# Designed miniproteins, single chains: the designs that were tried, part 93

Each design is a single chain, and the fold is of that chain. pLDDT is the mean over its residues in the fold that is shown.

## One batch from the design tools (miniprotein)

Design m3222
Fold by ESMFold2-Fast:
Structure m3222 (fold): chain A 90 residues (1-90)
Amino acid sequence: SPIEEAIDLALEVEKLLYELGKYDPEVLEKLKEIQDEVSKILEETGNVKEALEKFIEKAEEVAKWVLEKYPDSPLAKKLKEKIEELKKVL
């Protein structure tokens, strides 16, 4: 299903954010904020699609911030590519 594929891609995006967070703790803090917002939507609504849409919105903001700070980062470029894949599936 498109939702199952989107969840798998979201997990790949989280993994890339975690890897970037090993080099910059601010990325790890931003990831925790995303996880908290997504968890809140799931707890309040049970709507997986709405949670994924919020995840994409927030992950895209972080990817933009990382690319502005580290324009030559291969991990940041891969993060942007995976977010674009996730957006196409959802």
Scores: mean pLDDT 88

Design m3223
Fold by ESMFold2-Fast:
Structure m3223 (fold): chain A 100 residues (1-100)
Amino acid sequence: GLDGIISGIEEMIKKLKEMKEKGTSHEKIADAAIAGLYSIKEVILSSDLSEEVKEKLSELIDKAIKELEELKKTNTSSEKMAEEAIKKLEEIKQEIEKLK
């Protein structure tokens, strides 16, 4: 259900914050966030949501993945990578919360 997806996003945000605090590299933070976004996408596509809503959320997730993959290729800091990944996850969470 939607609550399960939201909880999954919140746990991913928590994980990314912990990785940042532990000094995890920006590349590993990006990989964790991208893997999490793919998992969220699979749950959404397997849900009882309308086709239109699935397409909208999938496009938002795909854009987030692309932007994080591009940022991963730069010499960015772990801080900036975590902040951008968390921002993308919060944006996806807000769109899902609007469906309740």
Scores: mean pLDDT 88

Design m3224
Fold by ESMFold2-Fast:
Structure m3224 (fold): chain A 82 residues (1-82)
Amino acid sequence: GKGITNEEAAEILEELLEEMPEEVSVEELQRRVKEKLLEKGYDEVVALVAAHEIGRLAREISGSDIVTKEDVRKLIERLREE
């Protein structure tokens, strides 16, 4: 199996957006994504790869190692563009 879809990633990020503080580090965002995927029954390798890719994209959007709720909303929109 080869990662998750952009829509699956967007759904995970929407759930995390409800739970997260106003700002998180990229590392914390990656940890939260991985834990959420594991909770939903995704494979450990799939969860790790998806968390790393989401963190990379979030860093591109934020321009830093700090990600705001607004940055996460922008990432969700980008993922849904496919």
Scores: mean pLDDT 84

Design m3225
Fold by ESMFold2-Fast:
Structure m3225 (fold): chain A 82 residues (1-82)
Amino acid sequence: SVDDEAIKVLKEVEKILKENEENLSDEAIELMKESRKLLEKGDILGAIEKAKEAMYKALPNLDVESQKKVEQLMLQLSVLES
């Protein structure tokens, strides 16, 4: 289902951001935590919104390869919201 694919993408986002946690702002980390809490409550749309905010705040602090992967995941989430 679309929800199952969104959950899979959200888990990949969390993994990449955790791997880069030392380079992230506290705001990006807190937004990712909020996304996780919403996902655990079954609020998939809310989880996507918070994950997108976290990714936008994290993007400038990531290496080039992580930036490319995050941009790809953002595109995937945008398609799933359609």
Scores: mean pLDDT 83

Design m3226
Fold by ESMFold2-Fast:
Structure m3226 (fold): chain A 82 residues (1-82)
Amino acid sequence: SDDLLDEALSLINKGDNVGALRELAKVFETNGKDAFAQQLLDMADNGISLDHDVLKQILSSVKSGDIDGAENLVRNYVSSIY
């Protein structure tokens, strides 16, 4: 949904990285990535998020319709931290 992407961008620009992750999780859920979306929601509910530049890259991939590329960006970033 364009509304979810616009809300995610607004939250990123405000520095609400946790809120932005919640909105992006809803986008993944609407694209059939239910288990992955739940992982992102669990992170956000624990106050964990991604860096704003990474969130912007994910948002860009989602806006281009590259949902699998967006998921891979998240997974690669998370694996680089842990």
Scores: mean pLDDT 83

Design m3227
Fold by ESMFold2-Fast:
Structure m3227 (fold): chain A 78 residues (1-78)
Amino acid sequence: GFEEGVEEPLERIEELFREALERDDEALREEALRLAEELEELIESRMPESEEKKKILERIRDLRERFRRELERRRAEA
């Protein structure tokens, strides 16, 4: 279902962010954030309202917020 269909993209986004942090790669961090944003929009537009949708959106938003906080932290320290 949709829940299973988002697992692979979410894992890929987390992988990209982890790699970006290890390599200090700003462009890769921006790409990971963009992909998370696109996934959130896709789920919001295509998935019917349900408890599963709410949980998926929370996972995506938490992931995106963690990325955003880390990016801002890096920019503030530079």
Scores: mean pLDDT 75

Design m3228
Fold by ESMFold2-Fast:
Structure m3228 (fold): chain A 76 residues (1-76)
Amino acid sequence: MEAERLTRETEELSERLAEKARELAALREAGRSDPALEEEVRRLGERLEELSKKALELGNYEPALIAARAVAEAGA
């Protein structure tokens, strides 16, 4: 069940990254900055890369694809 746990965690983090990245983009459009939110987006991207590597090691490509798509969409 490690593979299913990784898939679930990857999906949850990818959703969080997408949400936070949209918030950050909206703030920048309004001429505002939020360093804490910028750091959170960066850390979520790093965590997703870690999960992607673990998933690939287990032969699970679905979590890796989910993570890669989320990171690319966030511009990380």
Scores: mean pLDDT 76

Design m3229
Fold by ESMFold2-Fast:
Structure m3229 (fold): chain A 93 residues (1-93)
Amino acid sequence: MPVTFDPELDVTNEKLKKLKVSGSEAEFKKIAVPLAAWAKANGVEVTVEPHLEEVFAEAEEKAGEVSLEEAKKALLEFETELGVEELREAVLG
């Protein structure tokens, strides 16, 4: 099963506020560090399924090693997993 993203928008400005991540641990490992770096820089709260918590915790520790530009590029290259229009718009904006 591919990684899936469930967005929660801020009702006052329609910007991405929260992002829930679910699905394959192996697929999530490919994007976890860029996602953690981008989310931290943009004030987006990321929540993951219990089986992904260890991967995301490691990604948050490594988030400081990735620039925002590198994080955005990696997220855009992960287009098949960015099947959520709101996430793509948030990364591009």
Scores: mean pLDDT 72

Design m3230
Fold by ESMFold2-Fast:
Structure m3230 (fold): chain A 73 residues (1-73)
Amino acid sequence: MSAELQAAKDTALALLAERGPMPGRELVEAVARETGVSLETAEKAVVQLILEGELSVENRVVDGRVVSILSLA
């Protein structure tokens, strides 16, 4: 579990570095797809990166919906 979690964290940082800011849902789905980890593990990785200060969160209203945009801190 810890090795999969670390791979998910590393992949999230790489994706944001390559693609720029992304909606949190799309980032979690991309991390799970690229690493083969579960969506639950990908979500835990993203949450840990936010808590560690590695990611910034910006809430935007897009088409009447609140979307959380994640970027490198």
Scores: mean pLDDT 83

Design m3231
Fold by ESMFold2-Fast:
Structure m3231 (fold): chain A 68 residues (1-68)
Amino acid sequence: SILDSLVGLSDVELLEKALGLSPEALFKHKDHIISLLKKISEEEKEELRKITDPEAFKKKLEELLKKL
């Protein structure tokens, strides 16, 4: 599955691959994706967890990828 393919990737590789998903599919797996991120602070992870809109979640991950 796509989720299995995200395990063991760097944060950059993980985000690049995850951002290939639709906003709805990405949001369905929000908690799992957040848990796999290693270089993101706990404060940023909490901000990601609080996002309730799939489009906003995908946009926030795109912004994170640009900073990595």
Scores: mean pLDDT 81

Design m3232
Fold by ESMFold2-Fast:
Structure m3232 (fold): chain A 74 residues (1-74)
Amino acid sequence: MEEIRRLAMEAYRLALQAEQLRAQGTPENIKRADELERRAQELADELGELRKKEPEAVDEALREAQAETAAEIA
């Protein structure tokens, strides 16, 4: 439960950081963004597998992560 929520939050956070780094346009930031995007995708894939076993817990965690991310950029 706690781990699922942590994974969802981390995936959203990494995706946002990658987008911000890529927007800055330096070669170093683009390389870092690529690494963060890969990490976010790995976490998203893991959440997909967990959702097959605990769909309610994963769906709730994803909803909470999305709401928190939206609040941070508001």
Scores: mean pLDDT 78

Design m3233
Fold by ESMFold2-Fast:
Structure m3233 (fold): chain A 82 residues (1-82)
Amino acid sequence: MKMLSIDELVDLLLNLPNLPAEEAEEVGRLIEEQLKKMSKEERKELIEKYVERLAEKLGLSEEQKEEAIKLLLEQDEAFVAS
């Protein structure tokens, strides 16, 4: 199975709310498994791109976007440290 690119992962994450519950769970599981195989730098790029795309859809301010990226990066650091 070929690993998905960061752009493909962002597209899947943004499309999760549009999928049926069972399909969303399966796709979410595939994303989680790939995230565990990614470097910290790759996960940071994914987080930044994901939040940028969400900010466009939700009309977030630059400050809200920066805070969301910061919180998600802190969560990733805590996960890796465990």
Scores: mean pLDDT 76

Design m3234
Fold by ESMFold2-Fast:
Structure m3234 (fold): chain A 78 residues (1-78)
Amino acid sequence: KAMERVREAGKAAGLTDEQIDKVVEIAREEYKKNPKITPEVLDKLADKLAEELGVSKRQARHLAATALNAIKEEEYKK
């Protein structure tokens, strides 16, 4: 259900389902390399999402935070 928040945030940003899947994929890869959610990791992921999706930096930061928190919650429940 944490992943449903990523879909809601992505749709609010005007992203397609394919673009939302890309957000989750990029966030999973970043989390695998660095499983700690720090401001530096959030900014790095936000910059990557802004470039890949053409969204604003503000929107990218919100998507990055939402996606990383959803992935963290999912991994914690495993």
Scores: mean pLDDT 79

Design m3235
Fold by ESMFold2-Fast:
Structure m3235 (fold): chain A 74 residues (1-74)
Amino acid sequence: EPVLSPEQRADLDALTPELEAVFTAEEEYARANPDTPEADRLARLFGRVTEVIRARLSPERAARLLGIHFPDWV
């Protein structure tokens, strides 16, 4: 797995409560909407996670953290 810099780790730690809230909300959405395709659920989750990160971090810091979180999207 990619090694986080101290700054990236601090950014991730600071975002953890908001990211946990996003994951909980998307899990609840999936339970309420079980017929939603997995691709659509992943797009929603990715969009909300990206929104939280970009709202809290500078564009440069957001880009570095997003690259670490989503290496498998290539």
Scores: mean pLDDT 71

Design m3236
Fold by ESMFold2-Fast:
Structure m3236 (fold): chain A 66 residues (1-66)
Amino acid sequence: SEMERRSQEELALYQQMLSATPEEKRQLLHKMMDIGVEAVEEAVRNTILKKGIEKGDKKLIEEALE
């Protein structure tokens, strides 16, 4: 199903993001926001926002809040 496909794509991007640099994480977050489902996007966005705050990554925080 499309929902399963998008969840798999978001999971793959999220796994890449965990090992990425702050700049790469910003780009990956942008892609995740474009292709995910709303509920999963909101949950992932909140997690990324929290990590951005913890690391002081202002660009990642701005991207998550858009």
Scores: mean pLDDT 66

Design m3237
Fold by ESMFold2-Fast:
Structure m3237 (fold): chain A 69 residues (1-69)
Amino acid sequence: SIEEEVARRMASLRAAMEAGDRVAVEAATHDLKLSPEEAAAVLAAFDAGDLDRALAILERAIRRQLEAE
């Protein structure tokens, strides 16, 4: 289901963020085709330790790509 795919991708991204893997976070913004403004917001939130904000932006992009929203 779309919800299962979102949950799987979000779990992977959360694990990378908790590990401090900025390269994986940058790759995700590119792979999900975020706008420059969205990508900057994700990286700023990650750098600030606000993982919930970064993940909220990424979840929206995942749902957009999966055509669920």
Scores: mean pLDDT 83

Design m3238
Fold by ESMFold2-Fast:
Structure m3238 (fold): chain A 109 residues (1-109)
Amino acid sequence: SMLAQIREAAERAIAAIRAGDVAAVREALDRLVELALAATTAEEIRAAIDGLEEVVETAAKLGNLEAVRAALEALRRLLRGLPDDTPREVVLRAIGAILAAIGDLIDLE
């Protein structure tokens, strides 16, 4: 299912952050954004946003500034690529995730 693939991509990004493998983080994030932009339901897009929030939180807790930046860029790409008919609640969730990631970047600076 698309939901399972989105969750797997987020889990791969988190595992890569814990392993200190920034290239693998970027690969997993690119896959997560690709899946999210191919998603046809608000539930699938919400799962991608929730996954990216977990990636940001994990990267921030580990002090991995480069991974926080990569996840923020992934969130920005997702927001930019959302369909015009995306529910406003989902758009606001993505904006909230971006603002939280920016806060984490400031704290790590």
Scores: mean pLDDT 86

Design m3239
Fold by ESMFold2-Fast:
Order: structure tokens, then sequence, then C-alpha cells
Structure m3239 (fold): chain A 80 residues (1-80)
């Protein structure tokens, strides 16, 4: 889960927010257990999280906070 959270963080930082379809495909490649609908929901949640963290968290702490929150979202998606 930690390794998958790190991969999603890298992708989230590299893919523009307006490329949801591209991000969804990358989420599915990292989490192949998810359905298309689950991957899209997770992608949307991750983009929303990234925006929130950029607004509320100091730059020095953003990667740690993002990694922890991404891990939570992965665990929630896999439990559904």
Amino acid sequence: VDEKAEELLKILRSIPRDQLDEFKERVKSILPELTDEQAEKLAEELIRLFDEVQRTVPPEQRDEVLKARIKELIEKALAE
C-alpha cells in the first residue's frame, strides 16, 4: 500500500488535473483490482485532495500529508 501511494503521488504531481482520463488509466495500472468506476472515483478524490493540501499545508509537509491521505483513500477504495 505504501509503494502504491508513492506511485500515485508521483502520477498526481506529473499529470495535469484536467487530464482525468489519463490519471484514471494510471490509477488502474497501479490498482488493477479496482473497477473503471472505482478508479475514476479514486482519481477524482486524489485530485481534490491535492488541491486541498496545496491550499492548507506548508510546502515542506505536503508530500508526507499527501502520501498518508492517499494511503487512506487506497485502503477505502479496496475495502469497497
Scores: mean pLDDT 75

Design m3240
Fold by ESMFold2-Fast:
Structure m3240 (fold): chain A 106 residues (1-106)
Amino acid sequence: MTLEEIAREFAELLKKIAEKTGDNSFKSLAEQIEKAIENGDLDTAARLLLAGAEYLVKNIDKIPKEDKEKFIELLRRAVEALRGRDPSLAERFQKLIDELEKKLKE
């Protein structure tokens, strides 16, 4: 999966979560990611994806189990896609996965 495909799937997930939770911050982040992709700015899309992921981890207790599983899958794909493009950003996503896995076990 390309970084663009990962960002698009993540934006769709954020919109779905916004509808289920009533938290419009997820919808705003999704719309910003989509605009960055439409403009061909994948670096901005990747940074916005990280911001959305950090916000999602902060609110993970409010997120349905099925959407949590999809979120973790997308984070792992983002790490792989970014390792060759932006290793520093890939490390930030990996740290977020580690924090999320710890929180889900507690």
Scores: mean pLDDT 83

Design m3241
Fold by ESMFold2-Fast:
Structure m3241 (fold): chain A 86 residues (1-86)
Amino acid sequence: MTEKIKEIAKKTKKKMDDYAKKGDTDGVVKAFLDGLKQIMKETENRELILRAIGGQLRAIGLELDGASAEEIAQFGKEELDKLANM
């Protein structure tokens, strides 16, 4: 796992928080998916890649279930922290 994954996670969290403050649920989801896509390019760790794919599906599921931008941002930040510590 590289320092680059931690940097991507930090930048992604900030973008998600900025969208969440505006109530922009689509913006939060897009920022999270883009961040996970970048993380997947920085690693060959199969478990981390599968976790990132699962995180994308769960975020989409939360949006479809009508979760708030703040709820999705909180979920996404927790997933990014888990990935950064793998």
Scores: mean pLDDT 86

Design m3242
Fold by ESMFold2-Fast:
Structure m3242 (fold): chain A 105 residues (1-105)
Amino acid sequence: DPAARAAELRRRAALLERALEAVRDGYRQAANSPDINEAQALRQEGYRRAAELARRAGLEDAAELFERAAEYVFSDPELARKYSREGVVRAVAALADLRQELASL
C-alpha cells in the first residue's frame, strides 16, 4: 500500500528531523549558559533525546553514536562532539534517503 508506505516514511523523517533539532537545541542552550557543568548537562540532554528519536526512526547506528556522545560529554567533551558529528552525518543521510523514497511514491 503506497499510502501506508508514505505515512511510515513521513513518520520516520519527522523523528529524524526532531533528532537533529534536539542536538542543535542542546548546543544553542549550552552556548547561552555561563556555567560549564550546566552547558554540558544541556548538551547531554540533547544527545539523549536525539538517540531516542533516531532509535524510534529505526536508525540504530545514529542512535548509538548519540548515546556515546551523551556518555562522554563530561569526561571527554571533544570525543562527545566527534560522536555527535558522526551521528548527525548519518541522520542527515538517512533523512535524504527517506525523502527521496517518499518523492518516488
Scores: mean pLDDT 90

Design m3243
Fold by ESMFold2-Fast:
Structure m3243 (fold): chain A 88 residues (1-88)
Amino acid sequence: SELFREAAREAFREELATLPSAEALRALPEEERERAEDVAVGNLEKLKEAGKRVEDFLPSSSLSEGEKELLLAVEERTERRLEEEAER
């Protein structure tokens, strides 16, 4: 849904800005960061539609440890934002 994608994009941007292990990703050109955001948001949406979590995906992924940490943090923040929205 649009609400999910919006929450996930906001979560990605906040975690990218604050997570220490994401420093290398912050150093990438803007176009590369936007592509990473689109991929992460798309993957999170597909996982949610399938009733899966990031932890189910990570063992078969080619992601770096920093990318895995970022994706897990983004999932948690997205879920928290959606829970807060549901209570409003």
Scores: mean pLDDT 78

Design m3244
Fold by ESMFold2-Fast:
Structure m3244 (fold): chain A 91 residues (1-91)
Amino acid sequence: SIHEKILEEVERVMAEVQAEYDANPKDKEALEALIDLGAVELHIRTFILLEASPEEILKMLEKALESNKDNPKAAEKLKKLIERVKKLIEE
């Protein structure tokens, strides 16, 4: 399902940020990104549980990006996730 594919993309992004933090545990930006993206992951999992459309999930991600503009690492990962979700909707 598209929800399963969205969840796989979220898990990949979280694994990337976790690996960056594990490589340098003093990287405050990576820690802040891990925290911020963790909150976004919880929202995505909740939206999937409530059977929200992929388009509703995409809108939530776009709002999350706007809220995280001051965190470059989180913003970069959110932009990547948004583009992947858009591609999944178009397929």
Scores: mean pLDDT 85

Design m3245
Fold by ESMFold2-Fast:
Structure m3245 (fold): chain A 68 residues (1-68)
Amino acid sequence: MLTNVSEEERRMIEEAVREVAAEQGKEATEALIERALRALDGFRRDNPTAEVTEERIREIVSAVVGAS
């Protein structure tokens, strides 16, 4: 379990991965969702005082899906 990701943020990431993957003609795999969750966890560790907005989550997911 990722310590710096809430249940709500996890749900937001899962939904964003499904949407972005569909937009790019890719499959929303469990591995892709895990990569996005780890990316958010890393962002939080590096930026503990930064606000995690829905826009930031979308940016992280788009980068992860685009690199897959």
Scores: mean pLDDT 76

Design m3246
Fold by ESMFold2-Fast:
Structure m3246 (fold): chain A 89 residues (1-89)
Amino acid sequence: SHFEEMVEKARELAPTLKTEEEKREAMEELTRELLEALAKELGAGELMEKIYEFLLKVHEKGYEELSEEEKEEAERVGREFEELVEKAK
C-alpha cells in the first residue's frame, strides 16, 4: 500500500529532522502526499485539497488565529471527510 510506504518514510525521516522548520516542512510534504493518495483512492480530490489548505493554515497560524469562517469551513470539511471514510468501510 502507498499509505504503508508513506508511514515507513515518515518513521525513517523523523529522526533526521533537527529543527522545527525542517519538521514543519516534512509534515506539510507528508500531509500533502497522504491527502493526494487518499484523494486517488476515494475519488475526492477537491475535499482533500481543502483539508490540506486548512491543515497548512493551522500549522502556520495556530487554530486560535483562524477566522470564524475558516473554523466553520474546517468543521464542514471534517464532517464531509468523516462521511466519506464511513462509506468506504
Scores: mean pLDDT 67

Design m3247
Fold by ESMFold2-Fast:
Structure m3247 (fold): chain A 85 residues (1-85)
Amino acid sequence: GVEEALEELRELAEEAEELAREAEEKGAKEELVERARLLARQIRETVRYLEEHKDEPGMEEIARQAAEHARKLLEKLREEVEKDA
């Protein structure tokens, strides 16, 4: 349900913040560090929105799609950081 997607999104936000720190420490391109930090902020904002609206119709599907999208973005960004650093 929404709760499972919220938990996953919170974990993804932490992973994005950790990726930004790792990228910065390894001297990866500034753009990649900024993208990781932006992703973390956007995921946190999405979590806040979903928490405030979790009981509204359609939010379960929105939460699921948000988690799936965040996973794909983080995976792609992680690959780019590993190749650059």
Scores: mean pLDDT 84

Design m3248
Fold by ESMFold2-Fast:
Structure m3248 (fold): chain A 73 residues (1-73)
Amino acid sequence: SPARQQGDQHFQQGLQFRDQGNWRQSIDHFQQSMDHYQQSLQQDPNDQDSRDNLQRTYMNILDSAVKYSIPDK
């Protein structure tokens, strides 16, 4: 679905910012990705790919949030 594809795009952007150590922007893009995957699941509750990707996105938000909470040197 278009919503799943938008979720995928934001997820990839989240990973790019994470790789750069930009935790704040990483979290923002993972949040947007999660919203799009949730929209995809509202349209097709049996979309296992969107369900799996939503879980993955949520875990990445938690990990990035933990790293953002660590004081910079």
Scores: mean pLDDT 82

Design m3249
Fold by ESMFold2-Fast:
Structure m3249 (fold): chain A 97 residues (1-97)
Amino acid sequence: MKERIRKLIEELLEAQREGAQAVLAGAPQEEIDKLRKKIADLAGEIVLEAGLLSEEEVKKGKEDLENALDTPEAKKLNEAVLKVAEPFVEELRKARE
């Protein structure tokens, strides 16, 4: 993995973990919204760095994810970030064995 993409994926995984914990703990909606925005920002940056989607597609998908909208653009962004993250997640998992 490229060092920049790896760092962004690590930050995304941590933000997703924090988001899941916040929801389970019944955290204030303001805290959950802040984490959702952080996750959307990181997802957009990862996909832009990987060159999988255009800047316009990333911008629209990011805005839709921040507003919890289930749009094709949001789905494309989410699917693209998962494709970028998958090899890194496998690498991290193997390193811990």
Scores: mean pLDDT 77

Design m3250
Fold by ESMFold2-Fast:
Structure m3250 (fold): chain A 58 residues (1-58)
Amino acid sequence: MPPMPEGWRAWLEKMAAGHGEDLDGSGGPELPNLGADREVFESLTPENLNALAEELKA
């Protein structure tokens, strides 16, 4: 897996933790214009996401 920027990793960690109720928190998105990161995002399969979550849990 290619290395991911801290912002994207933190956002993914929030999703894994179940932080879904952040309606008003979208006043300042942390991951705007993920042009370059979009390639990594699209290459992330469910299996890759599970591997990332496992590493984060460890």
Scores: mean pLDDT 54

Design m3251
Fold by ESMFold2-Fast:
Structure m3251 (fold): chain A 75 residues (1-75)
Amino acid sequence: PEIYIDPSVPAELAELERRAMEEIHRLVEEGRLAEAVELRLRFAEELAERYPELVSAADLEEARAWAARQLAAAA
């Protein structure tokens, strides 16, 4: 997936995103798709808690719905 990095994003957020994406890519390469989906959802939850101005409750609900669909398709 393409990642858009806003130049106004705090350096701490950019570093967290880099680490999360690196681990997600590793899980995908290993064929651990369910774990990659769960990690992406966990990251979205952490962003919603730390940066509620950037990740809304609606965004989090959409991420959860997306994760549920991916996990159902992978089963």
Scores: mean pLDDT 73

Design m3252
Fold by ESMFold2-Fast:
Structure m3252 (fold): chain A 99 residues (1-99)
Amino acid sequence: MYKIEELGEKQVVIAAEVDSLTEEEEKELEKFVEENKDKKSLVVVASKAVPLEDLMKIGRELAEKFPEKTLNLSSSAESLEEYRKLVEKFLEKLKEAEE
């Protein structure tokens, strides 16, 4: 299962629960990303056991912080706590890359 939220004309947040994705939904998401990656800033947040509402909230926070960057945080994290730790590590690496 997945959700796509457009935050205006040039920014999209995609949240996906990977364990609940059907083969057709996975293909639809891959097609959407491929068709939009050069036209819009895509924030993709995906994990196994994190609720879609929590993933979408994290995606919106990242989209607001990085309005012109395409970000992909797909993981096998099985809890919101594990996913939040992954996000923190990702943000630290982005800070190091800009220094």
Scores: mean pLDDT 76

Design m3253
Fold by ESMFold2-Fast:
Structure m3253 (fold): chain A 70 residues (1-70)
Amino acid sequence: SSREERVRELAREGLSLISPTSPVRPFLEAAARDPGRTLALSPRELGREVGISEPVARTLKSYLERRAAE
């Protein structure tokens, strides 16, 4: 979907801007690889999958959803 393509684009853009050692890199890599799955999973499930805390996963997921809806 166009929303999934927008999420992928945002994730790829984020990956180009952040440090290779950034703790949010695994989240952006997952979102770039499978935006549909990233949108479907809960923040807890995303955090568990990519090794970040649930609050951080919630913040990042909300950011991507908000920006993809623009």
Scores: mean pLDDT 85

Design m3254
Fold by ESMFold2-Fast:
Structure m3254 (fold): chain A 70 residues (1-70)
Amino acid sequence: MELSEEEKKLVKEFREALKKAKIPSEDVSDEELLEFLKQNNYDIEKAVEAYEKYQRESAIKALEEAVLKV
C-alpha cells in the first residue's frame, strides 16, 4: 500500500510510457503498475511490453472462459 519516493517516480514514468504506446493505464492502480515494474527489474521498456502482453492474454482468457464456462 505504501509507495516510496522512488517507486512513485518509476510508476509515473511507466504511466507516461504506456500513454505513448496507447495502452490504457488510467484505470490501473499505482500498486498494479508497481508490480509489473518489480517483475521486470524496474525496466520501464520491459514493463510496458509485459503489461501489453498481459492485457492481450487476459482478454483472450476472459473470452475463452465466457464461451466455455466461467
Scores: mean pLDDT 74

Design m3255
Fold by ESMFold2-Fast:
Structure m3255 (fold): chain A 77 residues (1-77)
Amino acid sequence: MDAREQKVKDELLAVVSEATGLEVEVTEVDGKPAIKLTNPETGETEIIDTVEQEEAFLAAHEAALKAALEAALAKKA
């Protein structure tokens, strides 16, 4: 992974983590890219490894992601 890919990954993970309150990292399941979510309150981990889970996650967190992006744009950081 080059520095540019790493930067984009870190920025996306930071936005999602801030929007959802979950720790987000990229992992793999059966050699395919997946997203690992960790709840800092319970310590539970969940893996999103199917398209249906990805769609459900995005739909459930769409409002929070939008709010986080709006906050970032308003701050102009």
Scores: mean pLDDT 69

Design m3256
Fold by ESMFold2-Fast:
Structure m3256 (fold): chain A 67 residues (1-67)
Amino acid sequence: SEAEVERMKRAEEEVREAIQQARDAYVKNVPLSTLSPRVQKLVTLIKENNWLGANQEVLRFLEELKG
């Protein structure tokens, strides 16, 4: 349905925004305490070179937003 497509688009947009915030925070070395808990977790996983964990976190966030 159209409503289902719109929900998916909004979820994808929020996930993309969180990834962008995590990337910017990582590059600029922003203090984690200034970020949302989701973005903090993504930045921490990236700093730990845990790309598998980062991918899993992104998928979990997308699933949460779809619900």
Scores: mean pLDDT 81

